# Designed miniproteins, single chains, continued (2), part 63

Each design is a single chain, and the fold is of that chain. pLDDT is the mean over its residues in the fold that is shown.

## One batch from the design tools (miniprotein)

Design m6173
Fold by ESMFold2-Fast:
Structure m6173 (fold): chain A 64 residues (1-64)
Amino acid sequence: MTVTGTLTESGAGLGISDGTESRSEGAPAGAAGQALYDKGQQLRKEIGVPDREKRLKELLAFLA
């Protein structure tokens, strides 16, 4: 299975090196890559938050 996309292929979330070269077009060197990386970490944590919420619902269902 081969997905070929140019919008968000290889550089979404983990594209650290990808951002370091974007400095020439109004993005601080490293900041762009850091932002992408940070968003990746944010999404990863955000995924954990819903899971925690689901855990609370399960406790309520367990009591019922």
Scores: mean pLDDT 53

Design m6174
Fold by ESMFold2-Fast:
Structure m6174 (fold): chain A 64 residues (1-64)
Amino acid sequence: LKEAAEQAAKQAKELIEQGVDPSTALDQASEEVAKKTGADFGDVARAARDILIKEGVVPAPAPP
């Protein structure tokens, strides 16, 4: 799971650099990595999002 999350976070960063919205980038990267590794999409997406927030790449989602 950790390796899958780190891979998804890395791919999401590349998409964001190309102008993709952070949420869309995270979903696309997480789906690709989950498919490749066989991990659960939701687990990968959550862990990758936490990594990107910690690194300051993705802002926290707007409060409801």
Scores: mean pLDDT 74

Design m6175
Fold by ESMFold2-Fast:
Structure m6175 (fold): chain A 69 residues (1-69)
Amino acid sequence: SAIAEEVWELLKVKHRIGEKDIEEIAKKLGLEGKEDEVERLLKRIWSDPALGSSVEDVARALEELVRSL
């Protein structure tokens, strides 16, 4: 997934994900108005290296978020 690769690259190069990053990711996922849910997921991936260790793990987490909302 192109968006999963973008999120994974962002996590590798940034020390912290800001509100603008969350808004852009939410828009790309079609989750405008659900920025709080996107932020919770990104904070989980950021805080748990096991969830963000590969693009495949990030892709699965994003797919589960989109399916739940």
Scores: mean pLDDT 70

Design m6176
Fold by ESMFold2-Fast:
Structure m6176 (fold): chain A 88 residues (1-88)
Amino acid sequence: EPPTSPEEAFKAALEEYAKLMGLSVSTVSELVEYAKKLGLSTRQINGILSVAVLRGMSKEEIFELIEETAKDPSLIERLGRELEEELE
């Protein structure tokens, strides 16, 4: 019984991420599905996609970031903090 509205909002966010990254929606969906398969939360996946947009990452680089975040869930939180500090 997962709530539908957060998932629908996330789908809209995926379309915007695809546009910002210059990737197809199908490619971003594949990345999200792979991340979910590795046990990552929607919050962690959003963090990964945000980092990918800010750094202009390729599809291959995003797959590597997903795999590394699955091994060390704190990685994306550290990268997010480092990027936030650089933007201050």
Scores: mean pLDDT 73

Design m6177
Fold by ESMFold2-Fast:
Structure m6177 (fold): chain A 63 residues (1-63)
Amino acid sequence: SEIEEIVKKAEEVILNSKDPEKRKLALEVGVQIGLADIMRALKMPEEKVQKFLDEAKELASKL
């Protein structure tokens, strides 16, 4: 899935990148995905879950 590819890319940047700004951005991607998972577990409206996933996708596009 697109989200799984984004997670893999963010993890690779966190572990292997020497650019502190890219590592910070990758961590922010991870936070947005984590919040989406929490919102889904709490049975929040799908629109709230999707907002966090859309933010993660936008941030990941800058990696």
Scores: mean pLDDT 84

Design m6178
Fold by ESMFold2-Fast:
Structure m6178 (fold): chain A 70 residues (1-70)
Amino acid sequence: LEEEVGRTIREFQDLIDRASEEDRRLAIERWDAIVQEYQRLVDAGVPEEEVLREFLKRLRELLDWLRERL
């Protein structure tokens, strides 16, 4: 799961480098929202594996959104 998250983050970074300046800003804004939600779940005591699964799901949705705009 952690390795899968790491690969997905690297793919996101690659897509950001290929995106327009506008889409890059929007993608980073969405990323920040996902990270904030991750932190809220951690602070709420949700099990780590469940938090990572939800984070990965949201991150994949972000990647699909960004790919559609490239």
Scores: mean pLDDT 79

Design m6179
Fold by ESMFold2-Fast:
Structure m6179 (fold): chain A 95 residues (1-95)
Amino acid sequence: DPLVKKVIERMKELIKKAKEILEKLKKEPENEEIKEEARKLLFELEVEIGLARIVLSVAKLAKELSEEEEKELEELLKEADELAKELKELLEKNA
């Protein structure tokens, strides 16, 4: 399913970027440029999490999702939720 594959790939890319910005934010918590990049990425990540949840729910109902794709997307969603939470906490703490 082209849509499921696209969502998985976008989630992987956003998670990678989120990990990178999180490390930068931990090293330079007072850097305003890094904080702005982190806020923008957090917004993009939260939007994609919402879309991924909708896609997962619809694909499950349609029985168009392989067990492998379902597991991968669920694991990516869990990782993305944790990253979004950690980014929010660091941005709030250093505001």
Scores: mean pLDDT 85

Design m6180
Fold by ESMFold2-Fast:
Structure m6180 (fold): chain A 86 residues (1-86)
Amino acid sequence: ALAALPAEEFMALLRERGVSMEEAAELAARVGHKDPEMRILARVAREARNFEERREIAERELEEILKKEKDEERLEEFRREVEEAE
């Protein structure tokens, strides 16, 4: 059904539903759209989205890891100081 629509009609339908180009690319991949142009667009959009999303996620995860490591090191140092003070 959806996979059998020409690329132009498929794109028009998704735009009418307010679907972003990135979401349209993802949907085309899930539906198994056989149009080579749609597959290329899906791949490019996915790569661009994943690159930006992965950068934000990686940066956020790195900040959380660094914060957690600092918190754990500070707790360890504090416990060590308490033991030395007793």
Scores: mean pLDDT 60

Design m6181
Fold by ESMFold2-Fast:
Structure m6181 (fold): chain A 81 residues (1-81)
Amino acid sequence: TWAKLAAEMAATGRQLRAVLSKVKLSEKLRKKLEEMIDALLAGDMGGMVAAATEIALLKREDKKVQEEVDKLLKEIEREKA
């Protein structure tokens, strides 16, 4: 259900924000991730998808961004495992 999905999104957003407060990323990527986190916390599915799409495009255009995102995802998976 949407309510359950919204709660899951908010929990994910809180965890991601905590990890982001402790890591250094390029400013461009950090801003896009913060936009995605804000959308997750608000239960804004459209905003989350839009931010994720922009991050995916950045990953295609910038190898450093791809490496930063991959490293961040590994940290998050380790934390919630």
Scores: mean pLDDT 77

Design m6182
Fold by ESMFold2-Fast:
Structure m6182 (fold): chain A 129 residues (1-129)
Amino acid sequence: MNKLTYEEAAEYFSKNRDKPASSEEQALLKNLVKKVKSGNFSLLTDNEKVFLYLLTHNPLMPQPLPFKISEELEKLALQFLKELRKKDPAAAFLGSPQAFSTLKNRYDQLPQKSKNFLAHLLYSISHLA
């Protein structure tokens, strides 16, 4: 996929979030979950850091991240989140303080719809400019 603007990435996610995730999208998510479960956060890519920040960022309930994120990546994540919420209000569950513990401890118990949602979100982030 060509590199996307924040608005284009948000639109891609909104259009695809209820569809089955491709094998490529599922592989990206499974690889991230393995890194999170292992506790080896030094293996996280910048895109994976942005994804985890988006899932956990709640300004009313800040949670410490187990990894360092640059100001530039944090800014990118917040800009993408703003566009995503405009295109798909159902994505408002993003920013849950429990999201990290859910990925680490309960990923395998998540409904397939939730796994598809997460896979499409990570894939959309991987194509940001």
Scores: mean pLDDT 77

Design m6183
Fold by ESMFold2-Fast:
Structure m6183 (fold): chain A 69 residues (1-69)
Amino acid sequence: SMEEELREHARRMVENLVAAAEAKDEVTLQLAKKELQISDEELQEIIELYRQGRVEEAVEMVVRALKRL
């Protein structure tokens, strides 16, 4: 379904954001923030939720951001 495809896309985005944060890749993080139209605070919350094992909540934040575009 379109919803499942959106969730899969969001999960990959979360994984890429976490990888970029670990690599201190500020360019990738800023581009993702611009594309998702989210704040620095929201970006940090997504990364922190993932690091805490709260992967579903991190994915939901990205899904909501994508749906607002």
Scores: mean pLDDT 87

Design m6184
Fold by ESMFold2-Fast:
Structure m6184 (fold): chain A 65 residues (1-65)
Amino acid sequence: SEAELKAAIENAKKRAEEAAKGAAIYSGEKTYEIEVEQIDDETVKVTVKAGDLELVSVAPVKNMG
């Protein structure tokens, strides 16, 4: 449902924020950028950039087969 997708996007943002902080610490950067993109009804894509480091994560709404 739309509510579940919105929740998944918010969870993806929170996880990206955590990853961004980790990446910033690792690279010594004080700034980072987070991008969230909905790629289909069941999946969101999160990209985190910190200096020269780029992390891409995928958060599915359902992780059961």
Scores: mean pLDDT 67

Design m6185
Fold by ESMFold2-Fast:
Structure m6185 (fold): chain A 117 residues (1-117)
Amino acid sequence: LPVSALVRVTARVPAEEAEAAAARLREAAERAAEEARATPGVLSVEVDVSVAGDTVTVTALVVAETPEAAAEAAARLIEAVRAAAGDAPVEVEVLAGSEETAARVAALVPDARVRVA
């Protein structure tokens, strides 16, 4: 059965810079999503970016054939968004569709808050 990982990366920026930051993070996330979709075992990647005051949130839903493919795609998306955020403080949360997917994400992204759905 396909497995999922829901990634949420929250970046805090000055409110006046939030729209520009959202554009950069969206570009990075969509590029990483396109690369992930081209990877064997990845079935779909959906990205959304929202702004609320000084907070920019990137959400990505990864669906893959295996926990390994889901975790690797999620990790690459997280790293691309972090790189685009630069020195802005970021928080990373992942909601994994299985305990194995959660364990693999936690191993690849040790500072993320990983939970099982």
Scores: mean pLDDT 89

Design m6186
Fold by ESMFold2-Fast:
Structure m6186 (fold): chain A 58 residues (1-58)
Amino acid sequence: SPEEVVKRAAEKAYQIALDEGMTEEEAKKFARSAGLAAGNNYGLPREEAEKVTEEALK
């Protein structure tokens, strides 16, 4: 589903950012960008993509 794609994109981006030495705050910003980009690419509304992305990062 588009929601699952957004979730996976955010989780993967967050892990990559942390592995690269970013702070938790920086990693979350990077992950949000990745989740929103995935949501846009798969036609998920912005508000839903934001919700799914934030849920993935908690």
Scores: mean pLDDT 84

Design m6187
Fold by ESMFold2-Fast:
Structure m6187 (fold): chain A 71 residues (1-71)
Amino acid sequence: MSELPREELLRLAYERGRGLARKALAAGVAGEEILARAEAAIREGEAEAEPTEEEREAAEAGLAGIREAVA
């Protein structure tokens, strides 16, 4: 059994994204800017190398956390 099951990994990615977005908001970064940067980073990563299913799911979970924090 792996140290972190998929469900736990995705939950941590979501919480990480939410926390980072909230910290950026507290520092005065606009929510739209945070989302735009996160989406651009994901697109750039996909353009450079095809992500694994696990990497894609973690990125989606992180982005969901960011969206919740800036909504």
Scores: mean pLDDT 77

Design m6188
Fold by ESMFold2-Fast:
Structure m6188 (fold): chain A 98 residues (1-98)
Amino acid sequence: MEERRRAIQKKLEENQKKFDKAVEEYLKKHPSPELELRYLRMKVDFLIEQLRLLGLTEKADEYAKEVAEIESADLTPEQAIERYRELVKKLEEDIKKA
């Protein structure tokens, strides 16, 4: 079971790195706050799912609530980007701890 868990984690990490590179290259050619916000939303959703797969369902639910609060707030794209960047950092730290 440990070997399967490591293989899944490596595959998820590899897919995440490929996705991040593709988005970073695209944003360099087409800089847009709205596009960056869409990317950050997708990344947060992906990281929340990783927490659920690691058995940290309570933390995943708390992060999902934070996402709902950001989406319910009347924020500019730039303000939402800042909130999502903070959320990504927290999610990545919790995943590393798992």
Scores: mean pLDDT 78

Design m6189
Fold by ESMFold2-Fast:
Structure m6189 (fold): chain A 58 residues (1-58)
Amino acid sequence: SDAEIARQLLDLLLEGRFDEAEALIRAHPSPAVAAVVETFLRAFGGARLERLHALALE
């Protein structure tokens, strides 16, 4: 489910596992996934999170 994928993404981002996070976003784009990336982008910023956010949006 989108919610389960979003939870997995949250865990990966908290662990700094950005390559796995990118793979998950590419495989399962959804509004729930985009919301998780937006939350991290607002908190931390940075080019990597900006790229992940763009991927989550389409």
Scores: mean pLDDT 82

Design m6190
Fold by ESMFold2-Fast:
Structure m6190 (fold): chain A 75 residues (1-75)
Amino acid sequence: SAEERAAELLRPVLEPADEALEALHDGELSFEEAAEALEEARRRVAELAPELPPEVADATLARLEGLARKLREAA
């Protein structure tokens, strides 16, 4: 399906962000470092956006932007 294909394309981009959030939760990263990882993931998703269903791209970008902002505010 298109969503399965999108998940395959997004996995290598989103894994570093997920790892950063886990490391933040475990006290291994600062809020600033975690925000940087999310901002990098967002940039990579934006580059992939033409290959993704628009709803998946929009939702993923909004989620990453929102989380990065929240982490920056907490820092």
Scores: mean pLDDT 87

Design m6191
Fold by ESMFold2-Fast:
Structure m6191 (fold): chain A 61 residues (1-61)
Amino acid sequence: MTVEELVLAGKRAYEAGDYEAAVAHFQAALDSDWSHLDPAQREALKAEVEANLARARAALG
């Protein structure tokens, strides 16, 4: 999966209430290659993914 596909999968899992899958997808996105994005896009998207990952983890307990 591309990083964009992983972020989308994580958001969809979160919306469905599958917080374990959301955490897994967001973590995989952070561990993926971001070199295809320009620095501004990379910074903004990583910040969004980190915030979404924190929310998904909080939802799990």
Scores: mean pLDDT 81

Design m6192
Fold by ESMFold2-Fast:
Structure m6192 (fold): chain A 86 residues (1-86)
Amino acid sequence: DLPEAYRLAAEAYRIAAETTDDEREREFYLSLARGFEVLAENPPVLTPEELKALGESFRGLARYFREVEGNEEAARLFEEAARLVG
């Protein structure tokens, strides 16, 4: 479910924005959340190869937020998003 995967990615970035103490980082994460919200409302048609790449990107983001940012909640949402796209 591509729209749901994008909604989960948006939620993950909103949680990342809420938990950061850096104002510039918060603004950046909110910008990314808005971008994914737009994609969820009007999802593109992706090839199987593009879906695989998107899933790999979401798994990479989950690892980043868990291991670098210590943000388990954002990481779990990106893992769920990855599961929905493959």
Scores: mean pLDDT 89

Design m6193
Fold by ESMFold2-Fast:
Structure m6193 (fold): chain A 95 residues (1-95)
Amino acid sequence: SSDDDNEKKTKIIQLLIEGLDRLDDRYKAETDPELKKKLEENIYKVADLIYDIVTERLSVDEILERAYELAEEIGKVDPELAEELKKKLDEIKKE
């Protein structure tokens, strides 16, 4: 239903905001310029997805697909965050 879709979108936005905050904290602490650049790229990708969700240009399935792809990319710099995001996305998907 539209209520279920809106609830799922809201939960994904909250997950992405939490992920963004953790990536930003990691970015501020990071001293390796290569990892710092990858963290910055992931921050921009997360922010872009949040923007697209808020503008309602994406379906829940498209949002989930992009969120899983972002979690995979995040896993290259923060594997623990990526696994937490994937687990929470799986929980949202099965609702």
Scores: mean pLDDT 86

Design m6194
Fold by ESMFold2-Fast:
Structure m6194 (fold): chain A 87 residues (1-87)
Amino acid sequence: MSPAERARARARELAAAGASPEELLAAFQDMLDEYVAQGASLEEVEAAALSWYTELARLAPERMTPEVVARLSALARATLAQVQARE
């Protein structure tokens, strides 16, 4: 299963579980950290982050408030910068 497919599956599980904003942020960071630890490429990390975000925005748009989206975006940018620095 690709990183993007796994990210989408995780987003679906979180939406179904009624995850809080803090649980969403923690799960997102844990997923990104796992992919970085596994040696995922910049493209794979970007695809995973985007797939997770778009699936959650589709299934639970009410939880994707501007504040949550901004925090997710900041976490994604920090992780992508870390991966890019390895190249």
Scores: mean pLDDT 84

Design m6195
Fold by ESMFold2-Fast:
Structure m6195 (fold): chain A 63 residues (1-63)
Amino acid sequence: LPVATVALLAYQDENGNTVYIAVASDGKGNRASGEGETPEEAHKKAQEEAKKLGKIEVPPLEL
């Protein structure tokens, strides 16, 4: 599977909580995303989505 590039975004919801979104893209139109309360949770959700879709590979989070 193509290895994706991951972008991590953060936004504040209407309750003032910070929410993170990880967006993975292979540059060929395939994307997988995940969201969570931490960067690690968002990245994990993006990896799980990518595995279910079977179109791209999301690398492990390197801190």
Scores: mean pLDDT 77

Design m6196
Fold by ESMFold2-Fast:
Structure m6196 (fold): chain A 78 residues (1-78)
Amino acid sequence: MSKSERTARLVGLLLRAMATTDVEEAEKIAEQILKFAREHPEEADTLARWLERLAEESTDPQIAEIFRKAAEELRKLT
């Protein structure tokens, strides 16, 4: 896909991650972010830091744990 399409997909995922209050949706978003990072390992460190921050700011402990685990998996890719 083009760089513009890639950026749009990533921004869409990040916005959905910030807005989600549903645990199942958070798991799907985290898996999509992990898939994106596996396809684009150069973005993995930036995404891991962002997910770590999102987990810290989350008021739902289940959603926080989902994003924390996703960040740990991203760290393994770097």
Scores: mean pLDDT 78

Design m6197
Fold by ESMFold2-Fast:
Structure m6197 (fold): chain A 74 residues (1-74)
Amino acid sequence: MAVVALAEYLGLPLSKLNNPEDASPEVLAANAQVIADHFQLSDETRNALIDGLVSDPKNQELAKQLAERIFKEN
């Protein structure tokens, strides 16, 4: 799952995520918000994170690109 790969790239413990192997939009959005809150992301980056993970939940390359974007924001 892209959300799992993203958490690993960011050094976020998987225990912070809820049911990270669930590809449902609600669970993906909730986990994206956990990541956004942890890194204190802007609303714009938060929305991009939610939209990206929900649209392509298995894209490992997207996870790396999102991690790079998050590191650049702070």
Scores: mean pLDDT 82

Design m6198
Fold by ESMFold2-Fast:
Structure m6198 (fold): chain A 65 residues (1-65)
Amino acid sequence: GAAEELRRIAQRRARGILRGMEVNPALAERELAELGLTPAQVRAVVEGRASDEVVERLARAALGL
């Protein structure tokens, strides 16, 4: 369903941000600030423990919305 697709999109984006934190922490920190999200919230998305609001926010950002 649509909710499952948004979760998949959000998880893919979250994994990209976490990899970015290892390779270029300064750029990843800027992306998080622009999204209004914390590293803990991004980790929670990857782990399937994030709120629907955080999932939707990250998915919308990934879609350029």
Scores: mean pLDDT 84

Design m6199
Fold by ESMFold2-Fast:
Structure m6199 (fold): chain A 81 residues (1-81)
Amino acid sequence: MIEILEELVLPREAAEELAKKIGLVLPESFKSEKVKVLVFPNEDDILLYLAENFESKEDVLPITKEQYEKNKSFIEENKLP
């Protein structure tokens, strides 16, 4: 069972900036003004999540706990209620 540590929502611009900071690119299919961010314990859990949730990968920006903690101030400042 894949453990999701945190689930939060960022405005699209903040999600694009976060993705850039961690070396990722948001898919062009992300047309919403809001992006769901899921925090996983490690990269292996992200890969497993993406393999199991292929149809939903465009709606989610998956990040690791380490990436979340490193960018915590930015995320907390920009997250939606």
Scores: mean pLDDT 74

Design m6200
Fold by ESMFold2-Fast:
Structure m6200 (fold): chain A 97 residues (1-97)
Amino acid sequence: MKKEKARKIAREGSSKVVSVLSAMDLLVGMGLITKEQGEELGIETAYKVGYEVGEKLKKELGLSPEEVEKIVREEGKKKGLPEKVTEAMAKGAKEGA
């Protein structure tokens, strides 16, 4: 039960990051920002979303930072997030927990 709820929360966070990456891709395609700027903003957003997810998983489910990091990394990978974005989200989640 606890792990299933944790995976749902992490999955919802990963979906938010996907939406931000899609918005960054649009801005890059329109020539408003560079590809590098879009990647940096995506990584920063992933960390912040991860941090919020980590705090929630610790507060509501009592998960350790290591368990939170593992779950967030697995759900990010399942969503097809780029490695750098997944690692930023996992790092944020561990630090938030």
Scores: mean pLDDT 85

Design m6201
Fold by ESMFold2-Fast:
Structure m6201 (fold): chain A 98 residues (1-98)
Amino acid sequence: KKVEEALKKLSSPDPEEQVEAVRLIGENPEEAEKYIDILKKLAETSTDPEVRAAAVEALGRLGKINPEKAKEFLEKAMTDPDPRVQEAARKALEEIEK
């Protein structure tokens, strides 16, 4: 439940550590609104498509708390050039639309 260490790992040069941090943040619903903004920035600006895909997956999970904000962002992620990120966005949108 303490995400301070996860937030530190988001600045790691290792994309595997960034993915783990994103997933840990995505599992904490207590600050979902704040994490949506952090996850959105990672999905839009990370140079690693696995990090962007993980952020999209986590945002989809947190979108159950704020579906309107998450939908807009996930639809934008569908236009990402990497097919893994596109797949993550599609699955997240399906979960929110149910």
Scores: mean pLDDT 75

Design m6202
Fold by ESMFold2-Fast:
Structure m6202 (fold): chain A 84 residues (1-84)
Amino acid sequence: SGAERRAEGAAHTVRALNAADAGDSAAAVAHLDRAAEAYRAAGLPAEELGRALAGLEAMRDAAAKGADGMAAAEAGAIAVAKYG
């Protein structure tokens, strides 16, 4: 169901944040990619999906670059929590 896929996306986003906090950028990126897959499969309205995916992409970019992306990662997490 869409609700199940949204919950899956949120769960992977939390796992990505935990991995990033632990310094595991590879695991963080992998979880963000799975979150994006889940949100794409959730049947979200195009505007809501666009915001969720933009947030996840900002977090993914921050995770790949390391420490200087923390503000982008936080903004991405807020966007996903509010709209994903």
Scores: mean pLDDT 77

Design m6203
Fold by ESMFold2-Fast:
Structure m6203 (fold): chain A 80 residues (1-80)
Amino acid sequence: KEENLKYLDELIEKEGLSEEEKEHLYNLFNEKGLSKEELEKKVEEIKESKAYYERLRENNGYLPPEETERLLAALAEALS
């Protein structure tokens, strides 16, 4: 537990997560006792979501055509 908590702290610092994202991860760790591998996966999921919303914010809710095409392709795969 102590080693996994330290690892979580290192991941949060390395990836530059927000206070809200840190709180979410600490809550999951305390509630479910996540392994190092599970913590890495959760951090990756947060990074993917953050990158998507950051791009939307930078472009006032507009994505370049190439990015839109990629997202539509990903949604098509998820629904198939």
Scores: mean pLDDT 68

Design m6204
Fold by ESMFold2-Fast:
Structure m6204 (fold): chain A 65 residues (1-65)
Amino acid sequence: MTVRVPVSLPRPATAEVYVDGELVARVDLPAGDHTLEVPVDRPGTVTVRVYGEDGELLTTVEREA
């Protein structure tokens, strides 16, 4: 299945994608609205943590798979 995670960014940032606490992807994103499509093989929690270029946590988004 695929979990869609919406992320809105005021500036360029790096998104770290976790599934049940395990880092599965790291993606650089420009400013603007994005939807990350995360493939998962089982039900679980998808967590996206977004960090600015300075390492500041900008936002955290969680979705159930």
Scores: mean pLDDT 80

Design m6205
Fold by ESMFold2-Fast:
Structure m6205 (fold): chain A 75 residues (1-75)
Amino acid sequence: SSVQQRQQQIIQDAIQDGQRTISTMPSSMSSFRDQLTQMVNQMQQRYQQGTATVQDAIDLGVQIGMARIMQKILS
């Protein structure tokens, strides 16, 4: 359905956004980068298993937002 298609897109977009964010993190944020990498990997696993939810995408989005703010402070 169009609803399921949109939910799938939201989940995939969150994973891609996480990957992009990880690639832009400076070495001063290595601990945060490693944490975010684990979250993205777990979400990719759940997505492949068909168990990933929109709530997972929201949770990842919050962490991505925090990472971007921290990156701005540290730059």
Scores: mean pLDDT 85

Design m6206
Fold by ESMFold2-Fast:
Structure m6206 (fold): chain A 76 residues (1-76)
Amino acid sequence: SAEELKEYMIRQLEKLAERAREAGKEDLAAFLEEVRARVEASTDVAEIIRLYDEALQAALEAFGLSLDELMAWLLE
């Protein structure tokens, strides 16, 4: 469901923000927390998906990871 997808995305954004803080990437952590809040407040599925994609792209760039590597890293 859209609610389950949203809850999943919020959890992943929280994990990414924690990893960013652990790595000393404070600007990235702040950005990810802002995106999480916007996803939580949104009822537009297309906006939620776009916000989540932008957050993943920022994390990929900041950590120098591929999408597959980032997904594996989040499962740990």
Scores: mean pLDDT 83

Design m6207
Fold by ESMFold2-Fast:
Structure m6207 (fold): chain A 69 residues (1-69)
Amino acid sequence: AEPDPARREALLDITKRVRELLEKHGADDFVGIAIEAAEKVLAEYEKQGRPELAETARRMLDAIRAQAA
């Protein structure tokens, strides 16, 4: 188990955003909310000029989209 601090930080930020979106919209489309949260976190990291976090968030977004079929 290698601690990847960038992956951990991106996961926590996405989880926080998912919680905010679930609170606002309800829980009917959890996968769609997770995708939206990951996209928003990715866009924020790109605006902040943090390529390592942006790449980690992009990989997480790709994984979530793959699960959505």
Scores: mean pLDDT 76

Design m6208
Fold by ESMFold2-Fast:
Structure m6208 (fold): chain A 73 residues (1-73)
Amino acid sequence: MPTLEEILQELKEKMSDPNLSDEERIEILTESLRKLAEIGVLSRDELEALRDYFSQQPSLASIAAALEEILAE
């Protein structure tokens, strides 16, 4: 089972790639949020709050949609 520190380290390494687009960075962040939810670091209430926050920003709607999908499972 990956630790919180391992997930954060992987996120930092992936985000350091200068060839990544903003869209790809959003996808990497979304996958990290999925992993954090899977290991139980984020509660359902926290996931709902994050979904609502990201849904207010049209450019971040894909993150909100992914969080909604996680909450539906």
Scores: mean pLDDT 74

